# Ledger of designs, part 40: designed miniproteins, single chains, continued (4)

Each design is a single chain, and the fold is of that chain. pLDDT is the mean over its residues in the fold that is shown.

## One batch from the design tools (miniprotein)

Design m13365
Fold by ESMFold2-Fast:
Structure m13365 (fold): chain A 57 residues (1-57)
Amino acid sequence: STMAQELRDTVDYHKLSVEEIDTMIRVVRVAEADGDLKPADAARFIAILEELREEIL
């Protein structure tokens, strides 16, 4: 599985608030800026988190 698929499979959006998802997006962006996460992987994670955010909202 890709890291994006693993994130989607493990994140249960009905147990997360919009604030918690926004925090996760921030953490992903910081990891990309620090070079700990590849830009392509960061973009994929953020896209999934934004989809989950929209589902809750």
Scores: mean pLDDT 74

Design m13366
Fold by ESMFold2-Fast:
Structure m13366 (fold): chain A 85 residues (1-85)
Amino acid sequence: MSARQLLEKAREALAQGRYDDAIRLAEEARRKAVRELGPDHPLVAEALIVLSDALDKQGRHEEARKLSIEATSTAIRGVGLEFDE
């Protein structure tokens, strides 16, 4: 399963209130995206955003905040290099 497909399933789980599933799927998506696309890829930032949101919904606010900051930094580094029109 691709990193993008795992991320889509993580978003579905998050929308359904299945936070444990969302965390697990977002972590798998992050690992695959880092391994296959590199740590600064936009898919890594997207996975970190979903993971942060799911953790925040579970009351794990400290972990969620740290991942949200990491997602923002990752997105800034990745933008502009993949969107050549």
Scores: mean pLDDT 80

Design m13367
Fold by ESMFold2-Fast:
Structure m13367 (fold): chain A 79 residues (1-79)
Amino acid sequence: MSKEEQIEKLLEELRRAAEEGDAERAARLAHEIMTLSGGSPSLVEETARAARRYAEEGDAERAVRVVKSGIQLSELLAA
């Protein structure tokens, strides 16, 4: 499985976790996605924390969006 395919699958799992209000699972998935994307430790932690918060609120759209934004920022910082 390519890194891109793995991230896509994890983002789908993140959306489901957030829809279910499983904040701890959402945070763990966000952490895994950000680590795979080469995020700095601080960016990984901040993104996971935000994903947890949105999952607690049942806001799956924002949980997925914050992680996608974190991936984009990681890519920009790696360039």
Scores: mean pLDDT 84

Design m13368
Fold by ESMFold2-Fast:
Structure m13368 (fold): chain A 84 residues (1-84)
Amino acid sequence: SHMEELARRFGEELRRRAEQLKSATDAAYKAGDVDKVRENAEQARKLLEEARKSGLVPETARYLEDLARYSEGKAREVEWRAAQ
């Protein structure tokens, strides 16, 4: 149906944005860029909120939950290193 096509495209776009964000998070983490890692964690949370609010892409929402946890973990790690 038209609705199923819209849901599929929405899920694909969210996954593309998530993959770009993960790549950016990994790069910022390697660089020790605390502010950028924090910004990326916030963006991951926003992507998850978009997916959850839609109710259309539950599998993509689960993927984004994993990404949000990953990004928050990286933010905590760089903050911990900066404090040492």
Scores: mean pLDDT 85

Design m13369
Fold by ESMFold2-Fast:
Order: structure tokens, then C-alpha cells, then sequence
Structure m13369 (fold): chain A 107 residues (1-107)
């Protein structure tokens, strides 16, 4: 049951990451998935170009916030976790899913 719960939380986190990434790239989640799957070469080129244009800044910020969230969760610092959520701007769904997963992993 625990392994099944963790897998479900990981799937929810991945879905939220996809939703936020698609939003930041200005594409639908369906189009993002089609591009990654190689189903549409023109869409893949467009998504890849958009990703490259801000990937450096976006990925650095995303990764930094995720690492800070893990550290705060391990420390039980809820005030810090709330600060990270505010810094994430538009990653609120990711924040909620990540908190649930990190709590499950800590127990």
C-alpha cells in the first residue's frame, strides 16, 4: 500500500510538472507530450526552441526551489516551505504535490 501511494504521489508530481512546463512554454499539455514522443516533428522543433529560449533561467529557478523545498521539508520548517511556494509563482500545484511526496518519504 505504501509503495502504491508513493507511486501515485510521484505521478501527481510529474503531471503538475508537465502542466506548469506546458503553461510556461505557451503550449498545451497534449502538444508538449506529442512533441516529446516525436509524434509531430514541427511541434517538437517549436517546443524545443521555446524550451531553449528560457530553459537556462527557468530550470535553474525550478531546481533551486525544489532543492530548498526538500531541505525545508526535512527540517520540518513549514514557514520556509510557504516562502518557497510564493517564490515558485505558478508552480503552486507542483508545491502541493511535492509537499505530499516529501512528507510520505520522511515517514
Amino acid sequence: SREEKLRKLEEELQKKIEEELAKKLGVSVEDLRKAIAGEDPELYEEVSKRWEEFAKKYAEQYRANAERLEEAARAGDFARMEEIARESKGLEGYFEAAVRLLKALAE
Scores: mean pLDDT 67

Design m13370
Fold by ESMFold2-Fast:
Order: sequence, then structure tokens, then C-alpha cells
Structure m13370 (fold): chain A 60 residues (1-60)
Amino acid sequence: SKADEEAKERIKRAEEGKAKTATEKVIELGMEAVKKFEEDPEKFDIEAWLKEMDKVLKEG
């Protein structure tokens, strides 16, 4: 629906402008990894993703 699409865009813009907790970053990285892997498995670098996860977890 258009309302859902507008809500997603609003959330995306707000996220870009706000600091996130380590927990929120971990959840976001996980969700993005799933989407990227589904879209193009060949371009998804799981080792790079694991390094980002480790970085966020060490911060939090």
C-alpha cells in the first residue's frame, strides 16, 4: 500500500538522522543482510557482514 511505502520512507530518513543503539544496529544489519542475499547472493559478502556485526557488538 502507498501508506506503508510512505511510512518506510519516513522511517528510513529518520534513521539516517538519528543515532542508533547497538541492538537496533544489529537488528538492522541482520534484516539488510537477508534482503541483500535474497536480491543478489553473489554480491553479498558474508565475511564483511560478520565484521560489521562484530564491530557493533563490541561497541554495545
Scores: mean pLDDT 70

Design m13371
Fold by ESMFold2-Fast:
Structure m13371 (fold): chain A 59 residues (1-59)
Amino acid sequence: KKEELQKLQEEYVKEMDLFTEKFKAAKEAGPDDTELQKQAFEAGKRATELAKKIRELRE
């Protein structure tokens, strides 16, 4: 369980960093660049799912 939790936390940080990077790039590119918006959304969704799993394992 603890090893699984650590792995999920590492993946969460990685996805969160990707979300932040892609979200920032999408804001800079503006509304016409839907590709960066999709990448940010997908990374954020994966981070949210990882956060949920981390919470379930901690409680």
Scores: mean pLDDT 78

Design m13372
Fold by ESMFold2-Fast:
Structure m13372 (fold): chain A 94 residues (1-94)
Amino acid sequence: SEEELRQAFIKLAEELKAIIEADPRMPEELKTRFSAELDAIVADLEAGRISPAEALTRAGALLRELSEELRDSEPELARWLHLQSELLFALAAE
């Protein structure tokens, strides 16, 4: 259901924030930016401004951007972020 998909995304968003906040390889500036941008996506979803699929697409794009910024400094973290972005894009296409 739409409501179940919305709640599933909100739980996923909280899990992603927790993982990123706990990772010592992630710069503090990027942690703050990621949390703020993801909170904005959740707020848009809760207000009915975007669908769960659009929320997944926006979150995937955010993870892709982080992956690109970390490509040279933290290549293993960047690969993980890239993989997570691809998974979110795949879920959005369902």
Scores: mean pLDDT 89

Design m13373
Fold by ESMFold2-Fast:
Structure m13373 (fold): chain A 82 residues (1-82)
Amino acid sequence: MKKKKEEEAVKKLEEIVEEEKKKREEWLKRSVTEEELLEYLEELLEKVYEYAKDLSEEAKEKLNPEMKVLVRLAEAYELSKK
């Protein structure tokens, strides 16, 4: 995979982590239902998986621990659908 596309994918994953933090802050201000939480987690994992596809195994290994966990969870979730 080309370095440029990989770098772009990492940048998008960083944006997703930042958006997740903001979403959690929003939820602390209001009640969240279990249904909303599940929908959000599914959307989050699907987004992460889309960008993870563009990452080599080496690039995935170099991600920070928080992003690594999200990528691995997204991969596991996608496999569980099958």
Scores: mean pLDDT 74

Design m13374
Fold by ESMFold2-Fast:
Structure m13374 (fold): chain A 87 residues (1-87)
Amino acid sequence: MKITLTGSVTLNGQKITATLTADTDAQSATIETTGPELTRADIEAIRERMLRLQREDPAAFEALGPVAAYAALREAEIAKEEGTFPE
């Protein structure tokens, strides 16, 4: 069965949407994104926003889960391209 969760964030006037689909039959998960690819600065902005929301609005923090997952994947891709490991 497919479970789909969607989250979005606006960074510097650009809307980024991430859709996480988990397929329990295939034992797989995929992330589909719309908007520009995340830069290092975008990843840091998402991290800062999530830390604030975790304290101030836990429901909004949970709604950004798919965006956080996409940011983590993009951070790993950038680290491999640059030969560095992100924190």
Scores: mean pLDDT 75

Design m13375
Fold by ESMFold2-Fast:
Structure m13375 (fold): chain A 90 residues (1-90)
Amino acid sequence: GAMAELAARRARLAAEGSERLHQEGIDKYKKVMKEKGYSEEEIKIVDLRYEFARRVREIRAANPDLDTVRAQVEELLKEYEEKVKKIKEE
């Protein structure tokens, strides 16, 4: 249905590598999640997942050194996991 169509559309936008189009797709996806009755917590977790993915891309683009990228991505992953835990506990 509509969710499968949006997932396919979002996959195409991600393949194009456009952060602006990707964000527009995320915003539409979150709107559909709200319309489908997903909780505010689940929607916040989706936001955190996409923020994490965007920041990983920014780190990779800014840093040619793979060891630096790995260290910064590991710290981001810890921050992401802590934020998800706090949302689930509240």
Scores: mean pLDDT 74

Design m13376
Fold by ESMFold2-Fast:
Structure m13376 (fold): chain A 93 residues (1-93)
Amino acid sequence: SVEELRKLIDEAEKAFENKDYETFVKLYNEILRKLSTVPLEELSEEDQLKFLILQYVLPYVLAGSYDLAEAVYKLLKRKFKTVEEFLKYFKIP
C-alpha cells in the first residue's frame, strides 16, 4: 500500500541518518519491491524526494564510501525542495 511504502522510506532514511547502513540497504530493497506495485507518484512530494535522494546515495553506501554518502546526502537535502528541481538537475527524463 501507499502507506506501507511511505513508512519504509521513512525507516530507510532514519537508518541512513543513524549510520545503520546494513539496515538502510535492506529497507531500500524492500522499497524497490513495493515500487513494482505502487507508483512513486502516489506519494507526497516530500516522500518522493526522500526516496530519490536515498537512491542517489545508495551506490556510495554499496561501495563502502560512507563519509562521502553522508556528505552527498546532506548536500542534496539542503539543495532540493521539489522533485522537479532534483530531476532537472540530474537530467533524469
Scores: mean pLDDT 85

Design m13377
Fold by ESMFold2-Fast:
Structure m13377 (fold): chain A 80 residues (1-80)
Amino acid sequence: STVDRIRSISQQIGQLLSSPVVDQNRLDSLIRQLSDLIQSLDPSGVTSDRTFRGLRSMINDGFSPQQFIDRINRMIDLVT
């Protein structure tokens, strides 16, 4: 399901953020995929580009991997 794919990608992002050196290209790719999937759950809601910018901003602000995963799970719960 779309929700299972979002959860899988959020876990992959969490693993990536737990690394001493973060692969920024892989991170951006995963956040883009995640943003597109979230947009597909609520097509009339926030755009994929806006979601991407918001998620990237959270990472730049120093959200822990677990805080990021928890935030994504809450976003899913609000639209499903």
Scores: mean pLDDT 81

Design m13378
Fold by ESMFold2-Fast:
Structure m13378 (fold): chain A 91 residues (1-91)
Amino acid sequence: SEEIKKLGEELAEAIKAGDMEKAAELNEKLMKLAKEAAEKKDWKALKALMESTKLMARAAKEAGLISEEEAEEAIKKAEKHIEELEKKEKE
């Protein structure tokens, strides 16, 4: 979904810029979309949300908000969820 991708990109940019207020607002919007996507079983939207999680983890590491280990764990977890969602999309 285009909206989720755009919000994820904007959130990553806000994190890199240190705009934590904007980052929090964008994260709240993404969480709302995640709940709606899960309720509707919108696997494409959920996959886009997990891709956004990877962007956010990289941005947070680049901004010095989380460690490299924390970012790698978040990315690994998101990648595992993407694989599970891709399997469900093909069913």
Scores: mean pLDDT 81

Design m13379
Fold by ESMFold2-Fast:
Structure m13379 (fold): chain A 58 residues (1-58)
Amino acid sequence: SEEEREAVLREIGETLNAIGDALDKGLDVYKELKKKGVSEEEARKKAREVMDEALAEA
């Protein structure tokens, strides 16, 4: 039905927004750590942890 399609599209939109927010938070952490001279590997690991936490809260 049309109502079911609207519900699915809304859920997809909410999911995409949550992913976008998590990416932004991860990128901000990565940039800050890189400015502080943290290694590429460690900065990526911390950014990933922040993204995973943000997605878990969504």
Scores: mean pLDDT 84

Design m13380
Fold by ESMFold2-Fast:
Structure m13380 (fold): chain A 74 residues (1-74)
Amino acid sequence: ADEEAIARGKEIIADPEKMKKILEIMEKEGWDIEKLKKLINDPSKADTAALIAYAVEEGERLREEAEEKKKALE
């Protein structure tokens, strides 16, 4: 169920500080920030924009976990 992911994504989009962090992650990864901004400005795509914001936040968490595990194997 995407309900919790959508709720978290909407929280991120509504919070300028959280949204700034998502945009910084997307810029670092080379992802299309303008595409996300277009989705945010389209009310019919609000759930899609929310899922993308959530996926960006969750992806960073998983990357940080993977790097910590990688360092432990050095």
Scores: mean pLDDT 78

Design m13381
Fold by ESMFold2-Fast:
Structure m13381 (fold): chain A 63 residues (1-63)
Amino acid sequence: MEKTREEIRRAAEENGGVLSLAQLAKILGVDVTTVRFLAYELFGEIPKRLSLEQALEILEALQ
């Protein structure tokens, strides 16, 4: 859990504070479709890129 959060933070920092849906899906070990579904449920839209905060909310929802 904490290790996954650290990987998300690192990826966001390396990409100017954002992650693609595909990058988050790879870190979480899930399909990009799962990330898209959770993004829509949590944010009402499927953004092209996720902020660090949005990525962490998707991780929490996956639990």
Scores: mean pLDDT 80

Design m13382
Fold by ESMFold2-Fast:
Structure m13382 (fold): chain A 99 residues (1-99)
Amino acid sequence: MELLKQLGLSDKQAEAASAVLDRLIKEGLAPSDFDLDLYKKIRDFLLSLGLSEEEAEEVITVIGLILYRAAELSGDPSAPLTRELVEEALRLLVEQVQS
């Protein structure tokens, strides 16, 4: 996802973040499902892809911002993530960073 790179992620981090977001969407997870257990699962997955602890934390930070914005856009943090909602959240975050 090219927009993820505009948020400061490297190619490897952007690919990893995209994979995480695809999984969250496919599993029907909501922003409100992002707890410590999900955080640990995402971190362990990112580390398994060869990311460092620092690189993994940067990816998790970006994912958290996307989830927060998605909750704002939907008006319901318990609403399942959709690709459209994630893409709109990502677009708005890029616009905010560029502003």
Scores: mean pLDDT 83

Design m13383
Fold by ESMFold2-Fast:
Parts: sequence; structure tokens; C-alpha cells
Structure m13383 (fold): chain A 103 residues (1-103)
Amino acid sequence: DPLIERIREIAEKLGLSEEQTEALIELVKKYLRDEDPRLTLIRTIIAIARLSGKISQEEGDELMILLVELESQGASPEEIARRLAELAREKGAFELAELLLNV
């Protein structure tokens, strides 16, 4: 599954333990939304960044609120990723921004 392998790569890159990575993958598989796989990947990248401590809970909430707002406006996954990467850069989360731009 290309989505699951990409999630694993990102989790390892951002410093999640093997146990945390497998638990997150099980949650993604169990609660997978009927959505574009790129949106699933964007949500999961933000979750990994929070779990790994690369962003604060407040910064993660701000990113998720922006994601929900853009999704409600019918923005494409590409536009959502771009706008979230801009916000991540403003917060100094440059690695997260790069990962979002590669969705």
C-alpha cells in the first residue's frame, strides 16, 4: 500500500518510535476516511509532527483548523498542502512544510 509505506517513511524521518508508527498505521487503516489519499496523508503528517514534538499542540490545532476551513471551501489537496506548508514555515516548522509540499 503506497499510502501506508509513505506514512511509515515520514513517521521514521520525524522520529516516531516503531511502536508509535505501527499504532498510527493501524488507526489510519481502521478509521480511513472516504477521501482523497492525499488528504489522508496531509492529516497523518500533521499527526506525526504533533506526536514527534516537531510542532506544539497549539500549532497542530491551527494547521487542522486551516485544513478544515480549506476543505469546506472545496480547495484541492494540492492547494490545502500549499497553504498548510506556508503556515508551517511561518511557525518555523520547515521540515513539516517540505513534507506537506511533497504530498
Scores: mean pLDDT 85

Design m13384
Fold by ESMFold2-Fast:
Structure m13384 (fold): chain A 75 residues (1-75)
Amino acid sequence: SAADEAAIDALAEALGVTREQAREVMNKIDEIARSKGVITEEDVINAIKEVTGATDEQAYEALHKASLAAVAALR
């Protein structure tokens, strides 16, 4: 979706990683959501950290930017 592509672009830019790596973050989040039936902020931060090696602060900032980009894409 447009929101997913906007989130991928924002994650890649915020973390200084490739769009391919940002897509791997999204894939991991989807896998966690499917296995647990729910996704928490902690799950998202851990997925970002595991895929990209980001710190907690970097992962939180990237999540914030990705969320804003996804919301903007829905307008």
Scores: mean pLDDT 83

Design m13385
Fold by ESMFold2-Fast:
Structure m13385 (fold): chain A 67 residues (1-67)
Amino acid sequence: EAEKKLEEMRKAAEEGNLKKAQELADELKEDEKYRPEIREIVSEAVARRLIEIGDEIDKELEKRKAE
């Protein structure tokens, strides 16, 4: 069961659904052995999401200034 939650957390994090990932991580982290994997998954997803957000904001700002 924990394996399924870990997989769900991974997908949520990859899709940038950080709220769902946070909830699943909070439940899974009760078991110390999952903490490293949880942190790794979240860290990778956050980094990816931040890059996307930065790129989107930069493009939107340039577009709005042009108009």
Scores: mean pLDDT 73

Design m13386
Fold by ESMFold2-Fast:
Structure m13386 (fold): chain A 83 residues (1-83)
Amino acid sequence: SASLKRGKESLVEELRKKGYNDIAEKIASLSEQQYNVGIVEPFLLYRAGAISEEDAIGLIMRYAGLSEEEATVVFNTLLELSR
C-alpha cells in the first residue's frame, strides 16, 4: 500500500540522517510484505501492549533478518517517529 511505502521511506530517511546507512540500506531492500511483517507488525503489537520491547526486537531480528543491534536501532527510530 502507499501507506506502507511511505512508512518505509520515512524510516529509511531517518536512519540515514542518524548515520545508520548500512541499516537504512537493509530496510530499503525489504519488500512491502517483509517490511510489514518484519517491522510494522512487531512495532504495532508492542504499541498495543500485546508484547514486550524484547519480544518486538526479537520478531524484527527473525522476520527482517537484522542483528539485535540493528533491530534495536530500528525499534528506537520507530519510537521517535511515532511521537
Scores: mean pLDDT 87

Design m13387
Fold by ESMFold2-Fast:
Structure m13387 (fold): chain A 77 residues (1-77)
Amino acid sequence: SVEELAEKIYEAAKKAKTVDELSKEMQRIARELGVTGEEAREAQLLAGKKIYEDIEKNNVELTEAQKKLAEVGKSAL
């Protein structure tokens, strides 16, 4: 469930143009999957780590939401 949430957050970050949009979408997905707040935080860190790795490997163009989430993931490494 945490990994599923992380993947959905990772995809949502690609579409979200603002941190606020991503935050609302994360809350929505977490409720849909029935995860706890702790699991949701773990999923955010995992999603952020994936985005951070994408930056390092591919020099990809990122949304502002992806950049913010990547910083969260970087802090967990």
Scores: mean pLDDT 74

Design m13388
Fold by ESMFold2-Fast:
Structure m13388 (fold): chain A 65 residues (1-65)
Amino acid sequence: SKEYFTESIALAAEQMKKKLSADQQAEVDKLLAEFKQISRTSSWEEVKAAAAEFARRGQALLEEA
């Protein structure tokens, strides 16, 4: 379900944060908050697009670390 998918993304974000600096962890928290906001009110298609954008921005942070 959409709720299960959203929770899976949140868990992946927490694992990612373990490899990042405090400033980068704060950025991940902001990105996750934006994703959760979209996931509450949006269609499955929009939620998947938002998850892909979150993953792209998260990967950029990992490459900077």
Scores: mean pLDDT 77

Design m13389
Fold by ESMFold2-Fast:
Structure m13389 (fold): chain A 67 residues (1-67)
Amino acid sequence: MKVLSKEEAVELLSRALERLGRPQPREVLEDIVTAILEQKPNVTEKELIELAAPLLGVSAERLRAAL
């Protein structure tokens, strides 16, 4: 799986949330991604979805389906 940069992770979450009808401000997504990358600097798309989903109040399956 491809390792994500901070910008790629923010863009991925932004697109998924827009598809779910739950757009978030970029600042909120940047804060979430920064917190995840501080714990896992080499995060993959799968790991990002699983870690970000509870912070966004959605299931990991819903985020994955929105990609």
Scores: mean pLDDT 81

Design m13390
Fold by ESMFold2-Fast:
Structure m13390 (fold): chain A 67 residues (1-67)
Amino acid sequence: MMSEEDREAVERAAREAAASPDLHAALQAVGKAMKEIKDEEVREKMEEAVRRSGSAAELARLLAELA
């Protein structure tokens, strides 16, 4: 199960993605947050969200659902 630290990092990534002007900016914010993730499974789920998203808004929603 996700730790509180990893959960906070995912929630922060979701908020930053939601505030991003485009998908490229959202991916940069998420990539930075992934470096803070300690659990490999959480990181893989974030990578899946990145693969499934077609926009910053979709990425933010998928990450928020993960947290």
Scores: mean pLDDT 80

Design m13391
Fold by ESMFold2-Fast:
Structure m13391 (fold): chain A 100 residues (1-100)
Amino acid sequence: GLGVVLTGEEMDVEMGEISPVEALQRAIAVFRRVLRREGVSPDVLALFEQVGQLMIQEVERTGDVIGHLRDMRDVTRAVLAADDDAAKAILQQRIQQLQQ
């Protein structure tokens, strides 16, 4: 499940085995694969990629990745539970929050 992926990435960062940015990039790749398998629209995938890029920029600035890994998990879960219009709204709201 998504929680197992995050636990591994959190551990790798804490042990210094991978960079914070690399941990987030790996998590984004896994969550993108899950969203594709569940048949989310190309528009939802594009918005998800935009959220991921903004989170990477913030992690590069702060070095804090654990909160972003958990947030990406929670956003992915919310998107998977939503219909297409609701998923777009969730991702658009997150983009706005990250741009502030």
Scores: mean pLDDT 81

Design m13392
Fold by ESMFold2-Fast:
Structure m13392 (fold): chain A 64 residues (1-64)
Amino acid sequence: MKFEEAVEKAYKLAEELEAKGDEILAGVLYISVGVAKTIKKRGEDEEKVVEFLEKEIEKIKEKA
């Protein structure tokens, strides 16, 4: 999966959570995307950054 695809999935889930009133879980996803962008910019491998973001998405889906 491309990094941009993982970011798009996170944003779509965050928008769905906001639409149903779950602003806290949506906020956690936005923070996770920000962290992922920062670690990628600092030279981390794209695969590791994508794995990090995918795990965060899965955790949020479990709680939603």
Scores: mean pLDDT 81

Design m13393
Fold by ESMFold2-Fast:
Structure m13393 (fold): chain A 69 residues (1-69)
Amino acid sequence: SALAEIATAREKAAQGDEESLRHLMDLLEKLGLAKYREVEENGKKVYEFEGPDPRTWAEFSLAAERARA
């Protein structure tokens, strides 16, 4: 399920996996929970969060962890 994929990607991204971080951002954007814009700030590529409140994302992330089981 999409929730299980988010849970797995979140866990791997927390471990420093850049590919999983990009996958997590893509999943959140497809679900309408977040939108990320790639911008250059201070000479580095960063992702600007344009989605819902971070609290909403955190609540969804907890639900995704439950769906993993």
Scores: mean pLDDT 63

Design m13394
Fold by ESMFold2-Fast:
Structure m13394 (fold): chain A 70 residues (1-70)
Amino acid sequence: SPLFPSPEELLRQAEELAKKAKEAIKNGDKQTAARYIVALGILYTAALMAGHEEVAERIKKLYEEVVKEM
């Protein structure tokens, strides 16, 4: 369903958001980094709601990794 992306698409989106968040952190743009971190949290929740537990755990690790760099 287009309203519920595949586990592969959710993970791909999360990886791109994590990359963008890390780039924003490197540039000192903490406000932009915070927005990408929030978006990662939304993808984590979406993966859990869709029953994709493995993907949700991987997204959570990306989230925690990015937050550590703030």
Scores: mean pLDDT 86

Design m13395
Fold by ESMFold2-Fast:
Structure m13395 (fold): chain A 84 residues (1-84)
Amino acid sequence: ADDEAWRATAELVRRIYEAAKEAKSPQEALDRVQKVVDEALARHPAIVSAEVEASDNKVRVRITVRLADGSLAEVDVEVPIPKP
């Protein structure tokens, strides 16, 4: 069933938002989000890869998920970095 793959993906998305929200700089956001991604990749086999990119005002993560039929799905997440 794909429920576990999508649950793992939803939890990763939530963790990405929390990590980026607490960051004070683009570099801190990148470091925090990368740690969350690395943990998810180690723990959830359904998460095949996640590519993290940071810009001055946002972090983008492209998550690749393996579904029950063996196909791959991509989820793109963009999270704003709070600025003063």
Scores: mean pLDDT 79

Design m13396
Fold by ESMFold2-Fast:
Structure m13396 (fold): chain A 64 residues (1-64)
Amino acid sequence: AALAEAVERELRARGFNVLSGSVSVEGDRLIVTLRARRGHTEYVVTVVFDARTGERLAEEIRPA
């Protein structure tokens, strides 16, 4: 999905090296989950979109 590619581009622009990604659909929500590295730290990035509008509803970045 174009939304997952947009999130990957944003993370790369912020200095993250994207390792893997997955997309799931839960009702009216699209959930993009990416594993990314910056320096020696790995992160799990979760972005939730409205599946109809493409509006970003939530973003979470947590160390893995």
Scores: mean pLDDT 81

Design m13397
Fold by ESMFold2-Fast:
Structure m13397 (fold): chain A 79 residues (1-79)
Amino acid sequence: SSDALFQQRQQQTTNNLAELFAQAQRYVEAGDYRQARRLGVLAEASLTIWRMFANLLGQNQSEVDAWVAAITAQLRAII
């Protein structure tokens, strides 16, 4: 179902973002801000792709926007 597919894709995106955030945090701690910023760009691209996918599945846009905003705030706190 589209609901099950949405949940699976959201979990995959969450896992991918967690890895990107962990890598970005390690680069920040190492003083490599250029690499941390590049990972931030990749994370934002992943969020954009996921948002488009969620829209195609007819998901609640308000809930999608709220989740994207929360993840973007987490990213901005690291980068």
Scores: mean pLDDT 76

Design m13398
Fold by ESMFold2-Fast:
Structure m13398 (fold): chain A 89 residues (1-89)
Amino acid sequence: SAVLKKLEELLGKPFEEKLAEVKATKDPQERIELLRQYIAEIDATSAAIRAAAEALDSRTATLDTLLAIYEKLRKEAEEELKKVEEEAK
């Protein structure tokens, strides 16, 4: 479905762009706080997608793709957080 592909673009790309903006933050303490907020947003969004799939008794390749994108971004954000925390010492 063209609509489902558009939803992947709309939901995946903004999180990718937001992570890039957070990584560009020069103040380490601000970047740590923004990374924590970003991870929390991804976790909440992933939980909402899983809950919607369960409620609709529907699992699609599109939902699996979105969850995989969010898991990848979450891991990247966690790795960046560890790096920034080390730099802030």
Scores: mean pLDDT 78

Design m13399
Fold by ESMFold2-Fast:
Structure m13399 (fold): chain A 79 residues (1-79)
Amino acid sequence: DVELEQKLITALNEDREAFLKCLASELKIPFKALKAGLDTILLGSPQNTVKAFFKNLQTTSPETQQEVLGAVERCLKKL
């Protein structure tokens, strides 16, 4: 979890657009909608965004958590 969180922070700092485009494709969400949801909250605060993301993910079903985390892992490997 901590290692994945750190990799996410790095991706959002260095390859944000490429990472979000990959994530949108994996999760079948329009890129612009995903970007709007993430960027309108904490522009320039990747650490707080990642922390909020994992906290919110814990409130979802185990199946949703696995789907989302799997997409994140695949996209991080493509960067």
Scores: mean pLDDT 71

Design m13400
Fold by ESMFold2-Fast:
Structure m13400 (fold): chain A 99 residues (1-99)
Amino acid sequence: MEEDLRRAVELARKAVEYAEEAIKTGNQELLDKAIDLLAEAVRYLMRAAGVSDEQAELAGKHVRNLFEKLREKYGYKEAAKFIAETARALQDVAERRLA
């Protein structure tokens, strides 16, 4: 559980970094990496919350699908902002559980 929380913090922090860089550079690959990192962070946070690995994997997949749809509907820059904001919130939640 503690290891899953630490992993969630690390992945969420990296998702913020990649999303912020994607906003600055317009690099589509960085946005794809940010979405993947955020989905993985959600998976580890859900596991730390005591849900099954199967449920945690589904949660990560839903997060990935959500941000792909946001990119399609609102465009690259707005999707990147939403990812950065969500990743920061997730990092904060995971860090508070470790404190």
Scores: mean pLDDT 83

